# Designs tried in a protein design run: designed miniproteins, single chains, continued (4). Part 24

Each design is a single chain, and the fold is of that chain. pLDDT is the mean over its residues in the fold that is shown.

## One batch from the design tools (miniprotein)

Design m12808
Fold by ESMFold2-Fast:
Structure m12808 (fold): chain A 111 residues (1-111)
Amino acid sequence: MPSLEELIEEFGREVVELLLELGQPDLAAEVEALFEEILRRVRAGDLEAAKRLMALVLRMLAGLAAGLGQDEHAERLRELAERVERAETEEEFKRILEEAIRVVRELREEV
């Protein structure tokens, strides 16, 4: 199973690619900077800050998905944001990221 850092890097790549495909390069750059900050927090052992920033990214993506008429994906992303904030272990955080990666890949197929 991949590490937490590897999953965050993979999710970050999928999100940035989605935003570029949607013609949102400025938002892609902002999100890339957020993922760099999430990785810094993880490396510093500040999992609570990393989870808060990840929940922010997931809520932003949920709003974007809703704006695209992808209501099912928007709801799944909102649920994932709430689950990230409640995650008590690194293993729970990793499982949520694996699901988030699948949702973003599905969104990229719809665009």
Scores: mean pLDDT 88

Design m12809
Fold by ESMFold2-Fast:
Structure m12809 (fold): chain A 68 residues (1-68)
Amino acid sequence: SMVDEFRQQLDDIIEESKRNKLSLEELLDRMASLVNSYLKTATPEEQSQILTVAGQIVDEVVKEVDKE
């Protein structure tokens, strides 16, 4: 599905950020670009699912940064 493909691409961005030691700002910018590209063609229901998945992953990333 589009949502599953979106999640896979989002996971790929996160793994690349870990390998290349990207800043949180650059990681979030790349994630925002991916979200925007999917939202342009998504239905309202797909937009809701995409934003839910993106929100969950952003929460996971922020929690990892908040760990000392």
Scores: mean pLDDT 78

Design m12810
Fold by ESMFold2-Fast:
Structure m12810 (fold): chain A 83 residues (1-83)
Amino acid sequence: YEEEIKKDPNNAEAYRQLAMEYFAKGDYEKALSYYKKALEIEGEDNWDIYFDIALVYRKLGKEEEADKLYEKAVAILTAKNDA
């Protein structure tokens, strides 16, 4: 995925995959950085990235920040389902 980012630095999918890899390795700070880059590229209505970032914050012991991100993700998802 790093090669994909080097060829296309706006490839949000590659940033999300890289973030997931670092999260699996326990490097939560790098995972957070790459999730934030993916969110910046895809825009703030991407609810699934907020869930992933919330999980990273929980692993970092920042439960209040995690709760806010979880609420934001739920709000976005709920708005998508309102008629």
Scores: mean pLDDT 75

Design m12811
Fold by ESMFold2-Fast:
Structure m12811 (fold): chain A 68 residues (1-68)
Amino acid sequence: GEMERHHFETDDPDEFRQRAVELGREIRERGLRIVEGHGEVEVDGDRVRTTLTLRTEDGREYTLTYTG
C-alpha cells in the first residue's frame, strides 16, 4: 500500500495539545529530529482552525488540526 501522511483532527484544544506533545515524544524516542514545522491559522467569525505540520529527518510528514 502507498504510505500516506499522518493526519489528526480534533475540536478539543487539550486533545490537540496532548497529541502534539505525544507526537514530539514519539519522534524523539525514535531518535529522529523535526527538520521542518509550520502552523496555519484560519479565522471565520468566532471559529478558529489551526493546522500544525511537522516533517522529520526520515521524510515523514505529520499534520494536526484543531477547529474551535
Scores: mean pLDDT 74

Design m12812
Fold by ESMFold2-Fast:
Structure m12812 (fold): chain A 77 residues (1-77)
Amino acid sequence: MDYFKEKLLKDSTEKIREEIRKIVGEENADKIFAELDKWYEKNKPKIDKASLEERIKIANEMNERLQKLVDEALKES
């Protein structure tokens, strides 16, 4: 079960990343992903210890940051 779940999530994540690259371009997408990776690393200890409710809140914050970075990239184009 874990194998199929991880593969599905990985495939979905890569598909989303590919769509972002198509929208903002490869260079802007790389910058966006680097900023998100930096945010994730900073918040990883909190995420690992978070309750379900806290994880939902963190996921919403991550989505808000992603949207802001995409909007900034599109505003430049």
Scores: mean pLDDT 71

Design m12813
Fold by ESMFold2-Fast:
Structure m12813 (fold): chain A 79 residues (1-79)
Amino acid sequence: FKKKVTFEFEDVLKLVAAAIEAVGFGIDGYPIASVEIEGNKLTVVLEAETQEKLDEVVEKVVERAKKIGAKSVEVEDLN
């Protein structure tokens, strides 16, 4: 199961902070498949063995990015 989460930031420093945190989560064993930066957008792809685990991790990633300063969030199912 795979989902793509795209965040838009007004502040490039907040975008970079969110990207660093997403990479940190991946290093700590969260099911983060990729982290991409394009302009003012941060895209995180998450992949998990179950839909339940995927939804749990997506929610945590979204909440954290919003606290850092994400202006908008888009979630897309890739299955």
Scores: mean pLDDT 78

Design m12814
Fold by ESMFold2-Fast:
Structure m12814 (fold): chain A 96 residues (1-96)
Amino acid sequence: MNEKELEELKEEINELFEKLSEENRKKFAELRDKLIKEKNIENPLEDENFLLALKYVVKSLLAKEEGNLEEAKKYMEKALEYLPDSEALKEFAKTL
């Protein structure tokens, strides 16, 4: 991903995050912080796989809020493709 694509990805994540309920924004922020610690990510704003995983987590939470549980599951499966070894992300997926 080039620098412009990375900035566009971060902007998309922020726009999606603002559409979440307060409860799901809190859950997302807690998961984000857990992933940074678990993966020992020094530059989270430049980590392509981390940002792509976060994008699909936010999309999954939004789909769940809309009552689209099947779509929420598909987005969570995509997030897990970017961080397949993350126990924190796997545990979070079980809460959907």
Scores: mean pLDDT 85

Design m12815
Fold by ESMFold2-Fast:
Structure m12815 (fold): chain A 73 residues (1-73)
Amino acid sequence: SIDLSPEEREQALKDAEETYKKAVEAIEKGDLQTASNLSVAAALLYAMAGENEKAREVIKKSDELIKKQKEKE
């Protein structure tokens, strides 16, 4: 496991939140490839921050939103 300092963990959490916001914006724009890539990046950042439950939720929610966006086409 990567052992992060408290400051590095806090930065990873902030980066995860910002990256996930960009993933949701990409879904809304129909850029599903970018959305998928950003969702994976956000989940990895949440996991690095020790937020494993949030990492799982991000993947699940993003997959559901991407699926719904595909159904609108």
Scores: mean pLDDT 83

Design m12816
Fold by ESMFold2-Fast:
Structure m12816 (fold): chain A 90 residues (1-90)
Amino acid sequence: SPVEELKKLLEEIKKLDPSKLSREEQDEIVNKIVELIKNTPEEELKEALELLAEFYKEYKDKYEFIPLVIEKLKTILSKEEYEYLEELLK
């Protein structure tokens, strides 16, 4: 499922050295996260957003591309879904 793929991707990201990531690799990671969220079924979307918000809180200062994921999700998520994500990020 997209949620299981997201969990795997986030675990892989945790193993990466941010100083060794090219801009192209960062862009690929951002696009993969956004595409997984976009493809997540409605019934699993809340779990996916909660996983992403937890990852954001822990790692936003380690990985420069993490805030860019949130920016891109503004264009993908509905207003209600995005507002839910904003509440999780508080």
Scores: mean pLDDT 85

Design m12817
Fold by ESMFold2-Fast:
Structure m12817 (fold): chain A 97 residues (1-97)
Amino acid sequence: DVEERQQRQREFVELIEKIVYGNEEEKEKARKELIEMLQERAGASEEVAEKIIEKSVELLKLVDKLEKEGKPEELIKESEELSEKYGEEIAKLAEEE
């Protein structure tokens, strides 16, 4: 809602992209930075942070794969299903806190 939150969202997306498209060193560094960011800023445990990263990486890889295969309808369907599961998992985590 404020510039700081928009900047953090951009940083989050950039780190996910580095995990998917970067070299091995970039992937490891981005994963560590994202875990630290989620732990310090959101109060997430390391386990929760890793799950968030894993779901985000899966979604981006799926989008890339389906886009490359020319299957945009399947991409929309699977991204919606992943987004729904991701939302449920985050809601459950908020309840646990």
Scores: mean pLDDT 70

Design m12818
Fold by ESMFold2-Fast:
Structure m12818 (fold): chain A 93 residues (1-93)
Amino acid sequence: MSLEEVADRLIEVARRLKEKLPLTPQQQAILDRMIAAIREAVAAGDKEGVLQHARGLLDFLETAAEKYAPDDPEVRELVQEMRELVAEIEKLA
């Protein structure tokens, strides 16, 4: 997969987690800004920026998942998919 394709899949998984987690409006706004930052870095060809923002997105959603849905297997699977996608971005950066 290209960096753009991996980043798009990461954003799709993040949006699924947004729908499953009871995020506050403030947390949703932070998440939307993080997604926008990844898209901007991809458009700029900024591989290091894509990786930095992808790691930030993973940390944010992993923390929220642990707080709101620690025992939800579907949430756990989505977080694991994000970890694998971030690792793939690291190989492409």
Scores: mean pLDDT 87

Design m12819
Fold by ESMFold2-Fast:
Structure m12819 (fold): chain A 69 residues (1-69)
Amino acid sequence: SQEELNRAAAEANRRGAREGLSYEETVALAQELYPEFVPPSEEQLELLREIGETLRKIGDEFEAYLKAN
């Protein structure tokens, strides 16, 4: 399920960060916790990065607006 996949990914990220694991090692851990886990493709990671940058820019512009008003 999506909930189980999300829990496995979150747990792998937490443990990976704690243990200083690489992205590839963290993906392997996620697959150990949830064998059907498919990591985002390089193209999907690029799109997520672009979305993140866009959201950050919107947040910065909104904060600037609030400070000016």
Scores: mean pLDDT 74

Design m12820
Fold by ESMFold2-Fast:
Structure m12820 (fold): chain A 66 residues (1-66)
Amino acid sequence: SLADQYAARMTELAMKAALGDAETARQSAKEMAGILAEAAENPEIASQVRQAASDALYEAGKLRAA
């Protein structure tokens, strides 16, 4: 589904942001913001995409801290 595609891309970008350098994090954050803005036009998708981003950043943060 479109929601699954957005969630997968958001997860990829969140991992890149957490594990990459400062420039990669900045670029990934911009792309994530764009996806969130597009998803916000459909409330059913928006919640799933935000949750996927939060989960991915949490897991990447744990890996970074280890």
Scores: mean pLDDT 76

Design m12821
Fold by ESMFold2-Fast:
Order: structure tokens, then C-alpha cells, then sequence
Structure m12821 (fold): chain A 92 residues (1-92)
């Protein structure tokens, strides 16, 4: 695991639920942004975000196996909500 990703996930684990979701969303946004730069479709950009989010969540679970699956799914859903909000604000 890249050291900057590990530090981000450690900070997420130590943070409140809102900040945890923001960190996961930020980690997922990087591959989505690369898709934008590559001229990808809106569907491909969304897929890149989902893949990035699943990877970040998987890495978080690997580092902290004691995290309940229910909590992990809740964090993923909140990260998706933050992403959709950002898209709406950019379109306004």
C-alpha cells in the first residue's frame, strides 16, 4: 500500500464519521478526476469513483479488520452522498 494512502486511512479511522466519509470520498475522487482528464463519459467517471471507493473501503477493512461491515457500508453510502452533492454544486 502506498504510504500516503495508508496515512489517509489511518486519519479516517481516528476521525469522526463525517470526516471518515469525506476522506473516503476524496480518495475515490482521484481516479474519477483521472477519468475526466482522459475524456471519459459521465458513466465512466462515476464508475471510476465507485471503483476507487470500493478500493479505499477494502484497504480500510484490511488495516482494521474489527470494523463492522455495516459501518463500512454506511461510510461508503455517505461518501456517495458527498460526491453527488459536489456534482450538483458544480452544475449550479
Amino acid sequence: MEKNRKLALEKAYESDPETQAEILAAMATAPAYQAVLAGASEEEIRAAFEEGLEEAARELKEMYPELPEEELERLKEEARRLYERALREERA
Scores: mean pLDDT 79

Design m12822
Fold by ESMFold2-Fast:
Structure m12822 (fold): chain A 88 residues (1-88)
Amino acid sequence: STSLPETPEMRAARLTAEVGQRFVAALTDEAVYEALAERLEAAARAAPPDVREKALAILEAIREEARRLGLEDLAREAEEAIRRIREL
């Protein structure tokens, strides 16, 4: 079985990817998807060159957009991922 222990940085990236994939799956409007993609790229670019900080910036952007779109379960999921990364 090929399961190496995750580093904190790998765990942050995995949690961010999981929340991001669920957010994308909930979107049905192409314009909303494009606007979100641009915002996530901008958040990652503005964040310090550290995997955890970039993950937090991306998740915070997802949380804010999810709340704006009324996707409260996804906003809560992003908030939980932020909490877990901050505890690493």
Scores: mean pLDDT 76

Design m12823
Fold by ESMFold2-Fast:
Structure m12823 (fold): chain A 83 residues (1-83)
Amino acid sequence: SAEEHFQKGLEYEKQGKLLEALQSYKEALRLDPNFEEAFNNLVKLLEKYKAYELLKDFLEEYIKEFPDSKLVPKAKELLKKLE
């Protein structure tokens, strides 16, 4: 489930397994594009490590893949701040 992938992301993040945490949060959002907590944790993780190119790529992919998501306006606002 989306929640199971989100919880796995939190576990990986606590272990410092950043790539696995990122992949787990992305899978949670693939299963539930409106999963705001997974979106916010993914964004915070990338911001914490100053991974701005990965954040930009994620936001562009998210908007393209899930155009009807309630989080699209937030994603677009974040993307503008990276320009």
Scores: mean pLDDT 89

Design m12824
Fold by ESMFold2-Fast:
Structure m12824 (fold): chain A 86 residues (1-86)
Amino acid sequence: MKKELYERIYEAVKKTAIENGVPEEVAEEIAKKIAEAAVDSDADSTEVGLEAIEKLIEAGKSREEALKILEEMRYAALKALEEIKE
């Protein structure tokens, strides 16, 4: 696992979730799963996305809001990845 990539994605996703009104505990759980999926070839990105949507709905978001937040979190993760690649 590339620790620098994990930490950057984790922080970017967590920040994005919190900015969208997700409780910190839930934001941390989702950020961990997305960061792990980005650095671990055994991780299923679809499964991680579904788990994130479920956690967001349990935190009081609608399905539409959960999908929008997931897309913003994925975009933040992609930006963090590109910064490491150049």
Scores: mean pLDDT 78

Design m12825
Fold by ESMFold2-Fast:
Structure m12825 (fold): chain A 69 residues (1-69)
Amino acid sequence: VPEEVKKQVREALEARDFDRVLKLVEENKELTVNDVLDLAEEVGVPQEEMDELAERLMKLQVELLKKES
């Protein structure tokens, strides 16, 4: 994953802008749910907010996978 993309994800996570995080994942196929959750843990996002983010990311991944099937 490009360092610039990871920086943008960290900035969005610090701002709690989860809509931007989801958009970055949609635009960058190299970003996995695990990559985003690892960055959220590094930034110090609370577990409750991380659970919400994980659910939204998993839903997005399922929708993207269905588009290719």
Scores: mean pLDDT 78

Design m12826
Fold by ESMFold2-Fast:
Structure m12826 (fold): chain A 89 residues (1-89)
Amino acid sequence: GKVSVSEEEVRDALLGRKELPFLESARIVKENGLYYPYIALKPEYVPKGSDVFTASTEQPLVDEGFETEEEALEYAAELLTFLFGTLDF
């Protein structure tokens, strides 16, 4: 079924302020001066046939990090809201 989530809820999850039903973990990591959004999906929310997401394994959403934490949060919130608003699980 489709997951309803707002960009604000995703931002709060990445900042450790809220748990979302489709995320096992979510955080922003600073590596080598750049900010990377990391998530792990619960197994039931991994899209069927996806090579991108691994269940319960934390992974970065981008290959190259952002210069600011705010840019990383905005990107991750927009991407995850789009994906979980459009995919049927």
Scores: mean pLDDT 74

Design m12827
Fold by ESMFold2-Fast:
Structure m12827 (fold): chain A 62 residues (1-62)
Amino acid sequence: EAEELLARVRHHADLLRQYGKTDEAERFLAAAEEAYKNGDLDTLRRIVEEASRAAHEARAAA
């Protein structure tokens, strides 16, 4: 589950980079990797939701 959540954050980060949001993508990845290392699944799930929303907003703004 944790590996799957981390992979989902990486997917949304790739979309953010595609729309020019590289700094935001890197912040999400750093936070997700920290949560993954700590076994903090609740934080990791929150990061997935936030990254997904950010990617959707970036696409809508483009």
Scores: mean pLDDT 81

Design m12828
Fold by ESMFold2-Fast:
Structure m12828 (fold): chain A 55 residues (1-55)
Amino acid sequence: GSAEQVEGAAELAAALAQGGGATLEQMKQASIRFGGLDEEQAEEAARRGLAAAGA
């Protein structure tokens, strides 16, 4: 996906981490299914979202 899709997925991952207690793997799978990202981009988005939620 594009950089904009990765950023949007990271924002969603942050919201899921803060509100839903989602794991990195769950956030990655959500980014693949709903964000249209490949596995590497989804992992990047999930890592960024988790960092934003926890740091």
Scores: mean pLDDT 72

Design m12829
Fold by ESMFold2-Fast:
Structure m12829 (fold): chain A 59 residues (1-59)
Amino acid sequence: MKYLSKEEAIERLQKEVGLTREQAEAILSLFGDEVSEEELDRIIKMIRTGLAEGAARRA
């Protein structure tokens, strides 16, 4: 299967969901050293949904 490097995953998280590099690194650390394209897509969706819901409920 196709895996992304940590740097590629960090850049996608920063560009797709507007995270800082530190936030992207912290999230990726929960998923190990390598992330597949499918896993990254799931992570991005989860972050967007979780952040939107969290901001709406806690803001």
Scores: mean pLDDT 71

Design m12830
Fold by ESMFold2-Fast:
Structure m12830 (fold): chain A 72 residues (1-72)
Amino acid sequence: SIKVETVKVTKEMVPLLKAALAGDEEALEELKKKLIEMLKLDVDASDIVSIAPLGSSGEIEEGDLVVVRIKV
């Protein structure tokens, strides 16, 4: 099954999100770890299927929402 979570972007997430969305694999790994910690998930980083901005206009900013899909 897939669980869908909506996460509000914090100031410290912005550089990780920008890099991960641009294809930086290390930034994506760090972002997944941070999301697991923030959401208190008992899952592996490989269980995070996708991370996408909620809305398709502009650069990612503090206070924006991202949609996280998790395999559970």
Scores: mean pLDDT 79

Design m12831
Fold by ESMFold2-Fast:
Structure m12831 (fold): chain A 87 residues (1-87)
Amino acid sequence: SLVDEIEAILREVADNPEASVEELLAALERVLELLKRGKAPQEIIDEVERLIELFRELSKTQSPEFVRLVALTALQEVLDLVREAEA
């Protein structure tokens, strides 16, 4: 399911504390592609696109630890939104 695929990406990111900003961004973009392929509600797709843009901005100025926290928080928020939409 879409939920299972996003949850797997979240676990992959959570299990890799040494993940680069580029790898974190790639994980968020993988989630966006899954949402588009799965024909998720446009509102959720738009929210993820906004989160990716925010992540790109924060990655230029913030610590790697903070950027990782933002990526994990964004992935969890997206997972919760998809779960709610599928309920």
Scores: mean pLDDT 81

Design m12832
Fold by ESMFold2-Fast:
Structure m12832 (fold): chain A 88 residues (1-88)
Amino acid sequence: SLVDEILALVPAFVARLAAEGRLDEARRLADQIVAAIERGTPEDEEALRRVLADMREYLARNPPPATPSAEALALAEEIVARIRAAAA
């Protein structure tokens, strides 16, 4: 599913943003993803497709670090849990 594809990218995406000092951006993106899943409109589904495409493009150009920080791992686990809860 679209949500499963986004979930698969979350650990790498959070790890890269953490390496750049941008964890607050990861949190804001998680809030946007959760809100879009909870609303579930066609416009929200299109927004989630754009998020997935943007995450893929970003990671293709900015690969994740080989060793994620403890903060990045903890935040990725939190974000994954929040997205799964919203999709249930």
Scores: mean pLDDT 90

Design m12833
Fold by ESMFold2-Fast:
Structure m12833 (fold): chain A 58 residues (1-58)
Amino acid sequence: DELQKESEKKFIEEITKAGIATPEEVKELLKNKDVDKINELVAKLVEIKEEKGIKTPK
């Protein structure tokens, strides 16, 4: 599924750009369907995005 793979790729890129986890760690969690840990990464990413949203360039 192209859309699913593209969403997973974007998620991995956002998590790694935020410094929360490595691409390898995120891929392993997605492969294992570790929902609890994936949700933890999502929560951390949301917090970082909200904090940095105020500091985005004009």
Scores: mean pLDDT 73

Design m12834
Fold by ESMFold2-Fast:
Structure m12834 (fold): chain A 57 residues (1-57)
Amino acid sequence: MVVNPEEEEIAHRLGLYVVKEKIGYEKLPEPLREDAEEGKRLIEEEGIEPVPVDLLE
């Protein structure tokens, strides 16, 4: 799969946020659901720390 670095980073953040808050992919728009799931996978593979987007505020 080929993705832009920026979009990949967004997917990571969405995955991290969902994991931390347990909001669930069902709350996200369908297109973002797969991106968020990919982000979660990358977290486990690359060891990216789960950081909720809310904490970045």
Scores: mean pLDDT 54

Design m12835
Fold by ESMFold2-Fast:
Structure m12835 (fold): chain A 74 residues (1-74)
Amino acid sequence: SARDEAIVRAFVAALEADDALAVAVLHEDTLSVLRPEHIPALEPPLRRALGSPDPVVREAAATLLARLEELRAQ
């Protein structure tokens, strides 16, 4: 849906900006809308976010990468 795509785009932008507050706010909504088709768009920024100096950003990235692996295995 357009809403789901907007959430994913906003989350990618938050990751690229290293915006811990935006990542925290969008984290749960992003998890709820994830589909296998989102993997190519999310995987690169999430892998970069694992190197963030902010633990909130790193933890969110680790959690979402684990969810993408689960979706890929289906």
Scores: mean pLDDT 84

Design m12836
Fold by ESMFold2-Fast:
Structure m12836 (fold): chain A 87 residues (1-87)
Amino acid sequence: PLSEAERALRRFGERVDELMRTLSQREQAEVLEAMEAFQKRYDELKAQGNFDVNEYFAVARESFEEHVRDPATLARLLAIVDEVAAE
């Protein structure tokens, strides 16, 4: 069984995947770069024993802001982070 944090991250990934299907190839590439950066930071936090879902969503937000250049796509991704974090 998944932890609460892992379930939240799975839901987050599902929402991002749904958004990805509506994006252009360029926008998809930016989101994939952001998700790779997020995954690396997530793995580092997990390896340190940090299972705080708020920290995970904070680094997801930062990764999107660093890698996603399209303002509309960035706004939609940040909305997904906010919605999932509020669950």
Scores: mean pLDDT 83

Design m12837
Fold by ESMFold2-Fast:
Structure m12837 (fold): chain A 68 residues (1-68)
Amino acid sequence: MSLEEKLKELSEEYRKVYEEMLKLSKEEQIALRDEFYKKAKEIAEEEKNPELLIVADIMYQELLDLIK
């Protein structure tokens, strides 16, 4: 699969998770963030592309900020 398709998939997952986190308790936000990070890493590992890993980490850090 192309890098562009994987970046789009990761971005769409991030958007869905972000929207869901806004509706959840702090405990539920932590659980959802951790599930997203696992999924994002699987997508990045499938392509073996460092750019996808960087994007996944940035998205994870943004979700981490929401929990504070």
Scores: mean pLDDT 75

Design m12838
Fold by ESMFold2-Fast:
Structure m12838 (fold): chain A 65 residues (1-65)
Amino acid sequence: VPQLIAQMEELQRQLERAVAAGDLATAERLGVQLDRLYEQLKALDPEAAAEAARRLERDLVLPPP
């Protein structure tokens, strides 16, 4: 579980870099991977998933389009 959360954090950093670079195709792929990892975390440990979601929500505020 902790390694899964760390992998999600690393993918999120890569996603932010791809968005900043204007590489929307890479950002889309990374977003799909993050979503799948989050669903796996929810299935294995819903409490840890809820905590991870709260941390991501606090640290990663995307400006509205």
Scores: mean pLDDT 71

Design m12839
Fold by ESMFold2-Fast:
Structure m12839 (fold): chain A 60 residues (1-60)
Amino acid sequence: STDRRNGDRLFDGGLRLLREGRYEEASGTFRLASTQYRRAGDDDRAEEARRLSEEARTLA
């Protein structure tokens, strides 16, 4: 679905931002990915993205 593809793009973007040390931006991007995965009905990926968002927020 479109929501899942959007989630995948945002998740990959969040991982890139983490590698660059851009933790605040990574946190926000993972949170958006979680929302898109939730809309797609992919609860497992939504939860993973949510955890990465919280971890990135802690590192910011």
Scores: mean pLDDT 88

Design m12840
Fold by ESMFold2-Fast:
Structure m12840 (fold): chain A 113 residues (1-113)
Amino acid sequence: DKQKWLDEVVKELLEAGLITEEEAEEILSLNNFEEKLNKLSEILSKKTGVDESDIKEILNLFFEKKYSAEEVTNVFLGLEEAKEAGLDVQLVAKKIIITLKKLNKKEKEKLLK
């Protein structure tokens, strides 16, 4: 259930201190997955400095790959730390997307060998 996974991600982000209680409540009050995903992507974009569209793509790829809420939270904590360190977080996010897409393709190809 993708909605349950997203709710677990929101809970882990709150416990890690990356989002506020008010932000978490706002996301969890929404009735459908797309609205929750869009709101979380908006909030994480503001926290990390990564474009909303790239945050949304990263979250979709993490869900497709069955990454845990804890693993996803650690990635976004790392992006926040990278931003504070003055790194190009947009470039880092693009590299994450490329890596996740390559893993997706290789896993699909294993069934066709």
Scores: mean pLDDT 83

Design m12841
Fold by ESMFold2-Fast:
Structure m12841 (fold): chain A 69 residues (1-69)
Amino acid sequence: PVDPNETSILDIARNTPLSELAKRVGISTRTLRDLLTGARPLSVEEAERLAEALGLSPYTKERLIAAAK
């Protein structure tokens, strides 16, 4: 249901321990889990922090931000 690029980003996040990603993004583990499972929309700021934490290129980061609601 999501684009391959978005799926790839989520798959990378799922393979990394949520606690480490949450620390890098600066949010709680529960909030990160809700974002990854789609229980709540991803904010632009959260998308930017996730992209930085995952070391994504500026282009991929822009696409992730565009997907945020």
Scores: mean pLDDT 64

Design m12842
Fold by ESMFold2-Fast:
Structure m12842 (fold): chain A 91 residues (1-91)
Amino acid sequence: SLREKAEEQRRRNIEALEKRLGVKLREVRTLLDDIARSEEEREQLAQKALALQPEIEALRAAGVHILEGATIDPDDPVELAYLIVALEVAP
């Protein structure tokens, strides 16, 4: 189903973030699991990402450096929300 495909893609995104950020698997997984459990929180983070347009460009540049090789779509607000959460965990 579409939901199963989305859940599998999210799992792959978590693994990619964990490998590329060099953060502890538990920390990244906990944050992304919290987002996944709350669709409202995920939507709120997406709206927050859109509201932070000047910071999004800075985070995108930092994200490219931190998540080198990760194919995160910067035009997708949900993927930007994951990037923001990942950057908050990264040192």
Scores: mean pLDDT 51

Design m12843
Fold by ESMFold2-Fast:
Structure m12843 (fold): chain A 92 residues (1-92)
Amino acid sequence: SAAVEEAKRLAKIAIEHAKKVAEDPDDLEAAEEAAKHFAEAGKLYYEVGDWDGLEEVAAAFEEETKKVPREATESIKLLQKASAELAEYVAA
């Protein structure tokens, strides 16, 4: 469906920005873009019932978040908040 294709596009953008945060942890704009696109992709997957797509993007985003240096607390906070908010949205 068009929504699944859009969710995949948003997921790709989110993961690329998350990778950029791992390379440049002070780039808060990249962290915000990663969080925003991840939330949009996750919600789209959830709305169309693509649970495999939702699980895949959530796992990939968590993996990239773990690669961010622990000292980059603001970037990590933004990325973790996005993961937590999506988990809460899906659980509701």
Scores: mean pLDDT 88

